# Ledger of designs, part 34: designed miniproteins, single chains, continued (4)

Each design is a single chain, and the fold is of that chain. pLDDT is the mean over its residues in the fold that is shown.

## One batch from the design tools (miniprotein)

Design m13166
Fold by ESMFold2-Fast:
Structure m13166 (fold): chain A 77 residues (1-77)
Amino acid sequence: LKEEALRHIEEAIRAIEAGDVDKALEHMKKAIEYLRKLGGKKSQEAIFLVYQAMMALMSGDYDKALEYLEKARKILE
């Protein structure tokens, strides 16, 4: 669950770097699914950060989306 969430966050980062918004959103949604199953305070904080990344991505702020995803990754490591 934690490893799957981390993998999807990493894949979302790569998708954003490649300019593939749709793929990034799919991976962010999958990360949230795994984090919800994992539970706990760190997972809730990571879910919040992934939602913030989704909002930034949808507003065209790719740099901010990457910052939020990187913070989510570090919390889970």
Scores: mean pLDDT 85

Design m13167
Fold by ESMFold2-Fast:
Structure m13167 (fold): chain A 57 residues (1-57)
Amino acid sequence: SHMMSEEEALEALKRLVESMETDSAKLAVLRWAIAHDPYPLVREWAREELARLEAER
């Protein structure tokens, strides 16, 4: 399939978050993914990662 799979979408999001220079940029990407990502499991990971990063502050 020429469409990104759920696993590929999750790995792409992880790499994107890791590439962000600041915590505020990481949080913005994660909030966007929670609201807009088509895959429920990707949104679930984004919620968990958002909570983890907020707890580290």
Scores: mean pLDDT 82

Design m13168
Fold by ESMFold2-Fast:
Structure m13168 (fold): chain A 62 residues (1-62)
Amino acid sequence: SQEVVDELVDLVKWILENLNLSDEQKAAIPDRAAEYLKKEHNLSDEEVDEAVARIREVIEEA
């Protein structure tokens, strides 16, 4: 589960660095990431919340 979260965070960083996303598109990333982790990887709500928090920090720092 940690590897999946780390890979997703790295993917989000790559997207933010290489794609010129609008503020609206950036704002949608956390919810999309949460859906992905919950549905495709069956992570707990706690693990999803932690991953989303990390993703929100990456977006704010970008």
Scores: mean pLDDT 83

Design m13169
Fold by ESMFold2-Fast:
Structure m13169 (fold): chain A 88 residues (1-88)
Amino acid sequence: MEELKKKLKELFKNMSIDEVQEVMAKMVEIMDEIMEPGQTLDSLSDEQLEEMAKKARERGDEATALIFELLKATGSSDEVAKLISEAI
């Protein structure tokens, strides 16, 4: 938990707004591949979140992978959004 939060903050601290938007766009692409129609982020299973993190890493996107790992650890999209906002 703490290590994941620290790594995410370090990544976002060194990112421009445009780079953060690119991470968000990549997250949406992976979500579109794995999510069922009508699912919300808070309704995702641990297995779906692990698959999303794996796909992000396969694409060389560590920031997106860490976001999905934090979402799994917290169980709350609102808490993850707050952490990202605090890191930027």
Scores: mean pLDDT 75

Design m13170
Fold by ESMFold2-Fast:
Structure m13170 (fold): chain A 72 residues (1-72)
Amino acid sequence: EEELEALAEEVKRLLDSAGVHGITDEQARAIAELLMERGITTVEQVRAHPDEIARAAARVLGERFLDLIRPP
């Protein structure tokens, strides 16, 4: 959990610096989980793979957006 939280915070920080604001802690954690599934488990690896961050962010935001449109 500590590694996931550190990755989520770094993801949120990097996205904010890239102009993507308003990411929730839950969304940041989901993005970090996708990165960890691909073997990206450290802050240094996150910084080295910005394309993977963008891909994971698009996937998390897109999937969650579809859930919001679909009636509960």
Scores: mean pLDDT 70

Design m13171
Fold by ESMFold2-Fast:
Structure m13171 (fold): chain A 66 residues (1-66)
Amino acid sequence: GGRLARAAAEAARRAAERGDAEGAGVYSITMLSSAGLDGTPAAEAGRAGDGERAAELGVQAAKIAE
């Protein structure tokens, strides 16, 4: 679970750094939900369209989940 969420969050963060905000949001929402982290602040940020914030919080949530 947590390893996939962390990888997706990191990919989302890198996408945001390259200016791909849509990709960042999709990665964060989809993989965090699959990892059972759908109720986390990271998933909420992704739903709100804040892919960069979702990626940052996703990395933190993935660390806790492991």
Scores: mean pLDDT 61

Design m13172
Fold by ESMFold2-Fast:
Structure m13172 (fold): chain A 78 residues (1-78)
Amino acid sequence: QQAADDAAMANIEKTGERALKLIEEDPEKGYAYAQEAISGALAVARRSADPATRQRFLDLAEEIKKRAEEVIKKVEEK
């Protein structure tokens, strides 16, 4: 499923980027989309039998989570 994993990765990255941008306009809705992207990455990681693929999706989930928390904090402070 290399092609499917690559497609999932690209879709999760795009969803995460859009979610982060949306947090600036609608923090609640943007954060919900960020959580969906994180959950999607974790679901792929959980189902992956390949350790490298699993780690890649775990790293992506952590990156999106960290960035979303940073953006939310900035919006709430301003």
Scores: mean pLDDT 79

Design m13173
Fold by ESMFold2-Fast:
Structure m13173 (fold): chain A 90 residues (1-90)
Amino acid sequence: SLLEELRRIAEELRAADAVDPDLLSRALGLLLQLHVRGEEAPEEVREVLLRAVEELREREEKRLTEEKTEKRKQLAVEIVHDLELSIIRA
């Protein structure tokens, strides 16, 4: 059953040290199928999925912040280097 598969994946997500995006995507797909059929997932399963989504969101936000900072540093170094070359050529 869809609910049995969803419960199994939710347990795998809860037991893992880090959220697997592929497992979460599969679980969300099953949750959507239950919703389309007018069936509700148990609250404990929804709580596990919500926590996994929050963890992935926090991980992605941290990655984007770190990546944006490094890209800004690289751009600043390139601008300074271009200015130095312009001064030398003047």
Scores: mean pLDDT 75

Design m13174
Fold by ESMFold2-Fast:
Parts: structure tokens; sequence; C-alpha cells
Structure m13174 (fold): chain A 95 residues (1-95)
């Protein structure tokens, strides 16, 4: 499906953007790679289980980042990036 390809491409692009942002914020590469998977995983969950399940996933992953790092700023960057993917999927599925 063209829509499925567009969703996965957007998730991948958002994951690459998030990794760069995390590295610029001084996050170690191994940790940045782990966290930066969230947007692409949200895209996959949205396709398999729907946008609401993907939203729940993003919120839980942002909470984990806050618990593990103690950084509200890092948690917010992850939440924003993941939710942008969820919103993109919701908008495409309306068409």
Amino acid sequence: SKVEEEILKYGKEKSEELKKELLELGVPEEVAEKIAKVPLEAAKIALEEGPEAAREYVEKEAEKVLEETGSEDLAEVVRKSGLEVVEYVEELLKK
C-alpha cells in the first residue's frame, strides 16, 4: 500500500531526526539509538493496531525516558516526535 509506505517512511525520517536531536543534546550514541526507535515503532504499531495503540506506546516510552534519565526535556522531545507520527497516520487514514 502507498499509504503504508508513506507512514513507514515518515516514521523512519522522524526516528533519524530524533537521533540527531538527542546526540546534539549530549545523549550517548547507544542510548540515542534506543530512544530514537520510538517514532518508527509508533508508525508500525499504528499500522498494525491503530493510532490509539501507537499513542499509548509513545506516552509509555516517554515516561520510561523520564524515569531512566530524570530529564523532562528528553521525555518531551521523545513524546513530541512520536506523537507527530501518530497524528500523521490519523490524518492519512481520514482520506
Scores: mean pLDDT 87

Design m13175
Fold by ESMFold2-Fast:
Structure m13175 (fold): chain A 69 residues (1-69)
Amino acid sequence: MITPEELRAVGRRMVGYYLADRISPEARAELLKRVDAGEFSSVDELAEWLAGHVDLVDPRAAVERIAAT
């Protein structure tokens, strides 16, 4: 189980480590805004948002990988 605080930290780490050159400035700003507002309640919700805004082969695996670091 992941807490809202942990999910917020995961979102911020994804921007810093995994998405640095893979996400547009607009999508990055929107992701950080949504993460900080607590709009994601699960890894699945974050992965679904990423699937629509970032070209990732496996958004869920990417979120889980960052959560494990």
Scores: mean pLDDT 71

Design m13176
Fold by ESMFold2-Fast:
Structure m13176 (fold): chain A 58 residues (1-58)
Amino acid sequence: SEVERLELRKLLLQIMASSSEFIAEKSTNPELKAQNLKAKALLDERIAELEEQIAAAK
């Protein structure tokens, strides 16, 4: 279903966001830290958009 497709997409983005957060927390490399913080912020924004789409599809 469309809802299942969106939920799977959200799950993948959540995994990516968690990975970026982990790297940002553990890395001592300033460039890598900054890149992953930026990636996390963009992924969180996309997850919020998907949450709205899922709510609208239910």
Scores: mean pLDDT 88

Design m13177
Fold by ESMFold2-Fast:
Structure m13177 (fold): chain A 99 residues (1-99)
Amino acid sequence: SLVQQMLELARKGTLADVQQIIANMPQLSDDERIRVLHLVALHGSDEARQALLDWALANAPQYSKTTQILVLGIMALIADRLGDAALRAELEARLDSLL
């Protein structure tokens, strides 16, 4: 399946793998996107994580409230892994405002 292919790319975690994931994101459901984002947060290179973070921040407002909460949590994890403490704090504050 497409989601299985994207999860395999996320486990490899190179910038090229994440660029391919981003190109296929419109074809994935919200739940599938969250699963893929989570794996990139865990396994991605810094460049790969930054690319996915940028994509997710641009697209998160298009999701339901429940999905936004989950996406913001994963984005805060990516920001932490990239060492961006200011962005992490901002994302955590946005998450708290939705609860």
Scores: mean pLDDT 81

Design m13178
Fold by ESMFold2-Fast:
Structure m13178 (fold): chain A 85 residues (1-85)
Amino acid sequence: MLPEVPAEVRAKMAARMRPIYEAVAAELEKHPVEEDPAFAKELVERLAEHLLEVMRELGLPEELIERFREQAERDLKELEELEKK
């Protein structure tokens, strides 16, 4: 989890992402993934988009940003599988 990022940059990322993570977690608690996977998917997609924006703004390497984008796509795919079942 961001081991290649300097501690100061990680602290800035955490500070910027904290309110977004809290908002997403609160919404997911109200709308469990199993009951509303489409809503959960939208929240995860928005969270991933914000994370990528923060990484770009803080000047993280594009290779690291691409890796996280791929992981976000995998997470969204898992939510889509829940919708099929």
Scores: mean pLDDT 71

Design m13179
Fold by ESMFold2-Fast:
Structure m13179 (fold): chain A 78 residues (1-78)
Amino acid sequence: SMENFRKAVNEEGRQLLARRDELLEETREAAKNKDYSKLSAQAFLSTVLRILASYSEPELSAQLLALADEIDAIIKEA
C-alpha cells in the first residue's frame, strides 16, 4: 500500500539524515579533489533525497530538501 511505502521512505530518509555530516564531508572532499566520478554519485544522491522528500512527512521533507540543496551547492562550486 502507499501508506506502507511512505513509512519505508520516511525511515530511509531518517537514516540518510543520520549520515548528513558524513555525506556533506564526502561531497566537500570530492569537490576539493576534483573527483568528478564521486561528485556525479553525490548529484545522484541529491536527486534521490528530493524524491524521498516528495513522499515524506513535512518536517522530514524539509530536512531532506535542505541536505539536497547543501550537496548541490558544494557540487556547483567544484
Scores: mean pLDDT 89

Design m13180
Fold by ESMFold2-Fast:
Structure m13180 (fold): chain A 91 residues (1-91)
Amino acid sequence: SAAARRERLEAMVRRLEERFGGEKTEEILREFEKKLRELKEKIEKGEISKEEAAEKLLELGEKLGLSKEEVAELALAAGMEELARLILEKE
């Protein structure tokens, strides 16, 4: 549900703020939301696979200092459950 997704996102934001502080957390979330939106559109247009999208999100996460698990939780909070699963299955 939308409520469950908001609760997951709020819990994640709190954890990120503890690690990075508020300003850096806002920057991370903004960059991630932008990339997720771009990748979702490309998937819907058939321009990339979900596996390729998972790889690109992990690359962004690495650049932003996020763990694989944190990247997956952000994808899950955005309602992209299959993408979150694929992220967690990566080495």
Scores: mean pLDDT 82

Design m13181
Fold by ESMFold2-Fast:
Structure m13181 (fold): chain A 119 residues (1-119)
Amino acid sequence: DEVEAHLDAAAKAINDGNYEQAREHLRAAVRALSARKLTPEETVLYGFEISILEGALLYLQGKEEEAKRFVKANARGLAPLSLGRAEEYLDKAYERVKARLPNNQEAVDKVYEWAKEAL
């Protein structure tokens, strides 16, 4: 899965402190997502995973207010596509991102909280 490969690479780059490489992998994940015929469920789940990872990246770069605005805007944009199941998909994405970023749990937890506030 090309989206999963880019998410794994982005997470590895974040764990290694290579934030510019992480950003390039997240951009590649967005492009891969846009190029695929995914189910609505897969689109929303990957959308939340990308949003949490990019939010965490912004937070780790000291851009806390930008991270908060970014994550809330993306959660609001994904909610209408979720058919009333936005919180369920957000929770699933949160668990997946937590598994990928074991050394950055504070950043992941904060951006998850902000995304949840927007729903």
Scores: mean pLDDT 85

Design m13182
Fold by ESMFold2-Fast:
Structure m13182 (fold): chain A 70 residues (1-70)
Amino acid sequence: SPVEGAAQGAKEIGADPDAARTGALEGLKQSGNPVTNAGTGAARGVKDSGGTPEQALKAARYAMEAALAE
């Protein structure tokens, strides 16, 4: 699941996993590519919760990798 991938990536880098999940879910509601939308959403969620760019990038990467594995 891209949502759980986002949460895992956030958790491993000390970011808020719930913010990453919420962001990825919100991204997936958008039209277009679900892989990029899950990644962009996860990054946005981490950033909006006060996470760093590095934390946002890791959450996005894990969300996108999980989406591609489905």
Scores: mean pLDDT 86

Design m13183
Fold by ESMFold2-Fast:
Structure m13183 (fold): chain A 72 residues (1-72)
Amino acid sequence: MEPQLSHEEVGRGVGAAHAAVPLSPRAATALAVMLERDLDPSRAELRELARKTGVSEATVRAAVAAARAAVA
């Protein structure tokens, strides 16, 4: 079965990511939208998110890893 994430679950995961790795509100919101669509975003999507939010790609990857752990 394909996993589905509610807005609440994604918000909780993004909150955990922000606690582990500091994110701007813009980066946190963009990450939440991405995780609602896919828990395992592609490298291209992570790079695009980093570019749009002004955060490093490494920081975005660390935040996504923390968010995935929090919503698992």
Scores: mean pLDDT 67

Design m13184
Fold by ESMFold2-Fast:
Structure m13184 (fold): chain A 74 residues (1-74)
Amino acid sequence: SAMEKKRAQLEEIREDAETAIAKYPDNKEIQELAKKTLELAEEALKNEDFSQEVLGQITKAYVELLKALSKYES
């Protein structure tokens, strides 16, 4: 279902954020962005809230995290 796909996507975002926190412990920018992304994804999963607004907030945070990772992995 569409809801199962959204849940799987949020679980992947959560895992990516946890990996970034572990991989870059001394990078303040990555730590702040990854922790924010993790918190938003965990809250959405806990509440089963897959509204367009909540998913939009998570996607925005995740894109900012991916940009930071690209900046430091290049």
Scores: mean pLDDT 85

Design m13185
Fold by ESMFold2-Fast:
Structure m13185 (fold): chain A 78 residues (1-78)
Amino acid sequence: GVEALIKQIEEEYDNLDKATKEKAAAELKGKDQQELLQIVLQEMKDLQLDQATQENFAQALKEDPSLAVKVLAILRAR
């Protein structure tokens, strides 16, 4: 479920170096919730997630926008 995906994101984010975390935060600085959602959903297309997981994760992002910074940092580290 989406909870397992969120846990994986948080674990991968915690293992990232400080510079990668700061770059992702700077890239998203000043963006509103709608802009954050759109950016993350576009980047997540490369992850080939099923539709139900994408929809549940979009809802999680609306409830916790800080997940957007974590996802972007992980994707930029790859």
Scores: mean pLDDT 75

Design m13186
Fold by ESMFold2-Fast:
Structure m13186 (fold): chain A 86 residues (1-86)
Amino acid sequence: HMEELQRKIEELEAFVDEKIAELKRLSETASFPALIDFHREAKEEIERKAKELGLPEEVKQSYLDRLDKAFEEAMEKFDKRVEEAA
């Protein structure tokens, strides 16, 4: 049971890391609406995957917090890009 729980956590972590990597790529070129839409969709997908895997709410929330932090960093990069273009 504990080995299965660990595997499920690792699966969710890999999924979240992939979303964060994609968000980081998008932060270099994407529009503001595209960044907002990606963040919303990624949160929905993470919530669905955590539920499918039967993970505790605290685990789900920790990964949602990681995505939110990555989104804040992506928005900061977007703001700098807009300032450089002005």
Scores: mean pLDDT 84

Design m13187
Fold by ESMFold2-Fast:
Structure m13187 (fold): chain A 74 residues (1-74)
Amino acid sequence: LSEEERQEVQKKTQEALIEAGYSEDTAKFIADQIGSASTDEHMAQALRDLGASLEEQGHTESAKRLFELADKVE
């Protein structure tokens, strides 16, 4: 991924978490951790793991957005 694409993934991840009811600080922390993944494969897996967690919590639309981001990254 380019630097611009990584920033877009981080931004969209943060927005999905805020919409799911996470605080801005927590959403930013999680998004920054995902964006710090050493490989595109690790980033995609982290996005899928987060999406699965959100889906389990009932945040289906936020989960879908994260799964779409994971597919784009991988």
Scores: mean pLDDT 83

Design m13188
Fold by ESMFold2-Fast:
Structure m13188 (fold): chain A 94 residues (1-94)
Amino acid sequence: SAALLAELDRLRAELDRRFAEARALIRAHAPAQYQADLLAFLDRMRARFEAQLAALEARVRAGADPAAVRRELGILDGLLRLVLGVIRTVIANS
C-alpha cells in the first residue's frame, strides 16, 4: 500500500529528527562521564528501529495486513517514547 509506505517514510523522518534532538540534548546537558555511554545507547537503539522499519517496509511490499502493520508502528512509536524518556531521566538525575 502506497499509504502505508508513506506512513513508514513519515515515521523514519520523525525518528531521524527525534534522534538528532536526543543527540544534541546529550551533548549539551549530559555530564561528561555519561556522554559516551548515552550516545552509544542512542546509536544502538537507532540501528534497532531502522532494522524494524526496514522489516516492516519489506512486509508491506509483500502485501502484509495493513491493520497488523499499523499495530507494529504503534508499538515502535511507544518504544521510541520510552527510549527518549530514559535519556531525559538519566540527564535529569545526573
Scores: mean pLDDT 84

Design m13189
Fold by ESMFold2-Fast:
Formats: sequence, C-alpha cells, structure tokens
Structure m13189 (fold): chain A 65 residues (1-65)
Amino acid sequence: SAMEKEEARRRALEVLEREIQRIKEEIKNTTDPIKKRALQIAIENIEKSREELVELAARQVRKIE
C-alpha cells in the first residue's frame, strides 16, 4: 500500500540521517583537514540523494493515480 511504502521510505530516511550523524562524529575524531573536507562532501551528497528519492516517490504516486 502507499502508506507502507511511505513508512518504509521514512525508515530509510532515518537510517540515512543516522549515517550523517555518524560521519559528523568521524569528522570530530579526524585531524586530517583533507579527510574532513571529503567527509563533509559525503554528507552533502547523502542529503542530496535523500531529497531526490523523496521527490521521485512523490511523482510516482501521482502517476499511479
């Protein structure tokens, strides 16, 4: 059902948010400025992909209607 798909997506988004927090913690424990920058870029990329997945799902719901 649409509700089950939305709940599964919400759970996936929560997992991605936890991964972002884990990477932020890794940044705190890293002294290499180049690695810190790479980790920050990784967070931005995860956030971008997450938003794109939400948008794609919303469009598919309207098409199936």
Scores: mean pLDDT 77

Design m13190
Fold by ESMFold2-Fast:
Structure m13190 (fold): chain A 81 residues (1-81)
Amino acid sequence: SATQEQLRAAVDVLMAALRSYLPEEELAAYRARLYQAIDDGDLAGLLALVEELSARARERGAPENVLQFIEDFGAAVRRLA
């Protein structure tokens, strides 16, 4: 759907923003898990992954603008519930 395509595009932007803070292997694993949740329509799983990613990015010292982008992505997902 157009919504799933938009969410996948937002994940790609998010992964690019996090490339300086998380290892490439970890980002690839998050991308795969986020894409799977989007494709399955698993909104609860997607929100859990967003919270996990937010906590991990904060631990790795991601700046507030990157953390805000993760929160904005989570808010967009919550609006679909």
Scores: mean pLDDT 85

Design m13191
Fold by ESMFold2-Fast:
Structure m13191 (fold): chain A 56 residues (1-56)
Amino acid sequence: MSREEMVERLLEELGLPDTPLTREKVAAILDFHDYDYEAALKFLTTVHNEDPSVFE
């Protein structure tokens, strides 16, 4: 799975807005987790549930 495919899937699974800023934030989190999709998804799900405004 490419970086772009991972970002797109994370946006779809979490219901996040598809904006350049949101894509950059998701990509940065993927990079932090060494492109481990499952680790990034778990982290993003936790952040989105605790503070949804991070992605607004």
Scores: mean pLDDT 77

Design m13192
Fold by ESMFold2-Fast:
Structure m13192 (fold): chain A 70 residues (1-70)
Amino acid sequence: SLGERAAQALVDAARNGEDAALATGAAEVARHPDKYDREAVLAGLREALALTDDPVARRYLERAIAALEA
């Protein structure tokens, strides 16, 4: 699913320290919350948030989670 692909991309970016890619991916999910499997992409966003210490990436991940939980 698109949600599973988005989740995997976010987690991979977080694990690899690709902070700019992670922030961009989170912003894309927040712009199109209805495009994805909500449960799968939320799981990926939360896992990526747990794996990253970058303050900019964390902010975008938190915004994406909030947008999907609204």
Scores: mean pLDDT 83

Design m13193
Fold by ESMFold2-Fast:
Structure m13193 (fold): chain A 91 residues (1-91)
Amino acid sequence: SIEEIEVNKTSELDEAVEKILESDADIILVRVPNVGLARMLAAQLEKRGFELLKEGENSIILKGPDGKVVVIVSKEASKEEIERAIELAKE
């Protein structure tokens, strides 16, 4: 299962982290406006025990201790990059 979350500003990061942690989805797709916000979210998730699997140009993939995969994509990410990241998350 895939759940989608949108994060538009830095003040929403803590809420996004809690939503990611409470989600029962196998994959969580997080849409952010830019790579800077993507990296900030990834850093917060790493502090909560998530492991960085891959960092692309406009995408970051992390895996939680429970096996949950988080795919963070910026608005600059191409459709192809987003589709590839989701395919990697399903493996």
Scores: mean pLDDT 86

Design m13194
Fold by ESMFold2-Fast:
Structure m13194 (fold): chain A 104 residues (1-104)
Amino acid sequence: INEELRELGREAIRLARENLDEEEAERVETLVYEALGSENEELSRAVLEALVLAAQIEDKEKREEVIEKAEEALELSRTDPEKALELAKEAIREAEEYLKEQEE
């Protein structure tokens, strides 16, 4: 895995530890390591970006939706990599919308 992806993973874990409950932060950390273990760099990057954004979402229900999509993307990566990437990108878009809403 390249250094840029490792830095994204570290940022996701740092933000999760700062902003989230211990249990939720541990879940994010687990997903970061799973993403970094993926041989698909594009999918890894998308999942890690979604997790960085999710860790900044204040609404727990909305944050959980993004994290669940990232988790589903990693699960699908073994059987349907195209759908996995689409889900990861959807998680990023959804997270960006939720972050925009919380500034209101």
Scores: mean pLDDT 84

Design m13195
Fold by ESMFold2-Fast:
Structure m13195 (fold): chain A 78 residues (1-78)
Amino acid sequence: MSSELASRTAAEIGRLLAPYLPAEELAAVVRKVATALLKGDFEKAKKIIEETGKKYGIPKEVVEEALKIIEEAEKEAK
């Protein structure tokens, strides 16, 4: 995946999750997602989102939207 697409995707996810996480944890999650996406590891990126949602009690609808953002990025990277 291009660094531009990975960075843009991680930033979109960061904005979506920002109301639900402490700033430090949000920064860590965004970094992990960006790294996974840059490596083309979409399954790892989704796993990070799922685990974060479970840990912080993020609404299922928000987690699902974040997963959809990753799936759209995967299609664009193809």
Scores: mean pLDDT 83

Design m13196
Fold by ESMFold2-Fast:
Structure m13196 (fold): chain A 75 residues (1-75)
Amino acid sequence: GAEAERAARVAEGAAKAAEALGRPEASKYFRQGAEHARKGDAEAAAKYLEQGRKAAGSGPVGDGAEYALRLARKA
């Protein structure tokens, strides 16, 4: 649905931001979260987005990941 696509887009944005800030592990998890969100697998999407958020730490990338998590859980 639209919520799943929006969650995936936010997660992809977080992945690009993580790469730019030198956080490749966080980027990898956000990309996996985006892929699962598009497939409608909300549980797997949330798991990967949570791991990405933890790997990203505090700041804008982590905040974006939390928003993506909220969207994925509603999809």
Scores: mean pLDDT 74

Design m13197
Fold by ESMFold2-Fast:
Structure m13197 (fold): chain A 100 residues (1-100)
Amino acid sequence: DAPDLFLERASPAMRLLAGAEAERSLKYKTNIPPERIARAQRAVEAGRAAGPELFDELVKRSEGKNARELRKTLAELAGVPLAEISAEYRAMLDEVLARQ
């Protein structure tokens, strides 16, 4: 699957998570292939477009956090249960894996 097509179909919550993880990868990892940099930049743009205020706050609070802690932070910022965010993330992974 094309990463762009996946991001266009992803929920706002999944776009926020993908964008925040991509922002961290661009900021802290030095050995990223050019194609992966381009994908990460598109994920950041999709995340910001999904909710610029939520995205900026999620990125700000993401420093030193792992992927699970990012999901928890998004749940707290969006005012939704962590279980809901986690269920959606699993459904997203299942869809991606089914297409591989």
Scores: mean pLDDT 72

Design m13198
Fold by ESMFold2-Fast:
Structure m13198 (fold): chain A 64 residues (1-64)
Amino acid sequence: AAAKVEAVFAEAVARLEAGEPFEAVLATARDRLRQALADEPPSLVAFWEALLERSLREYHASLQ
């Protein structure tokens, strides 16, 4: 799980650095994460979605 989440986060960070809109990057990252964790319990998917969103918002804020 962690390695798949890390890969999704790295892709999202690269897209933010390329100047893509935050909301579009977040939506794509959530879709990627749900696909990557399709075999995981819904509670674990929700946990990683919340952590991913928080981490991406913090990272995006650091680019301002």
Scores: mean pLDDT 81

Design m13199
Fold by ESMFold2-Fast:
Structure m13199 (fold): chain A 59 residues (1-59)
Amino acid sequence: SAFSDMSVEQVLQLVIRNVNPPLDEAEVAALRAALEAAKDADEMQRIALGFAHRHATPL
């Protein structure tokens, strides 16, 4: 996983930089909490990709 050597804050910033439109403060807080609750880097990657997918996918 690309996230194996990344901290929660680094993963959070990676998602923030790559999501358009920009995340609001509530979305950033929810993502941070989910990443902090992740038990390993693979779970962090799954959370980050799931979050980014929901925000990047047009209806």
Scores: mean pLDDT 72

Design m13200
Fold by ESMFold2-Fast:
Structure m13200 (fold): chain A 77 residues (1-77)
Amino acid sequence: MEAEKQKQIEEARKNVREVEEQAERGEREGDSVEDYRKTFLQAVKTADQAAEVGDHEIHNQAVRAAARAIEAARRVE
């Protein structure tokens, strides 16, 4: 149980880093609205997984990444 939870936390942490980097790259270089939407959905999924394992920090990071993806998408339109 603990080992499985720790693995899920580590996976969520890797996922949140990836979506944060994707959001930052899109803000810097530009991306399509569809790419921002994909980043947003991945961030939401990561937040859900973090909530399931009770990791408040990863959850907050994922929520922030989702917000950044929304902001970037609005700037493209």
Scores: mean pLDDT 76

Design m13201
Fold by ESMFold2-Fast:
Structure m13201 (fold): chain A 85 residues (1-85)
Amino acid sequence: MEIEVEISGTRTEEQRKAAEKAAEEGKKLLLKGESGSQAGNKVGEIFLKEVKDTLSIVTEGSKDEAIVTVLTKEGTIEIKIKRSG
């Protein structure tokens, strides 16, 4: 089982670290057999805890993948996680 992670749109070191931490926690849920929707929700929760100035989060998830779109004052961040194999 392989988990693919793609992060784009980070503009600050705080955003980069938060996105990486959030994606790692989502990856753990996918490896445990949880749905992409559940993993995506965890990604959003972790990012909100790390970045206080987050304006909005939209999570789009299915059984095996999630896309989390974060709007911040600096711009939009996208975190994609997918279970493959």
Scores: mean pLDDT 84

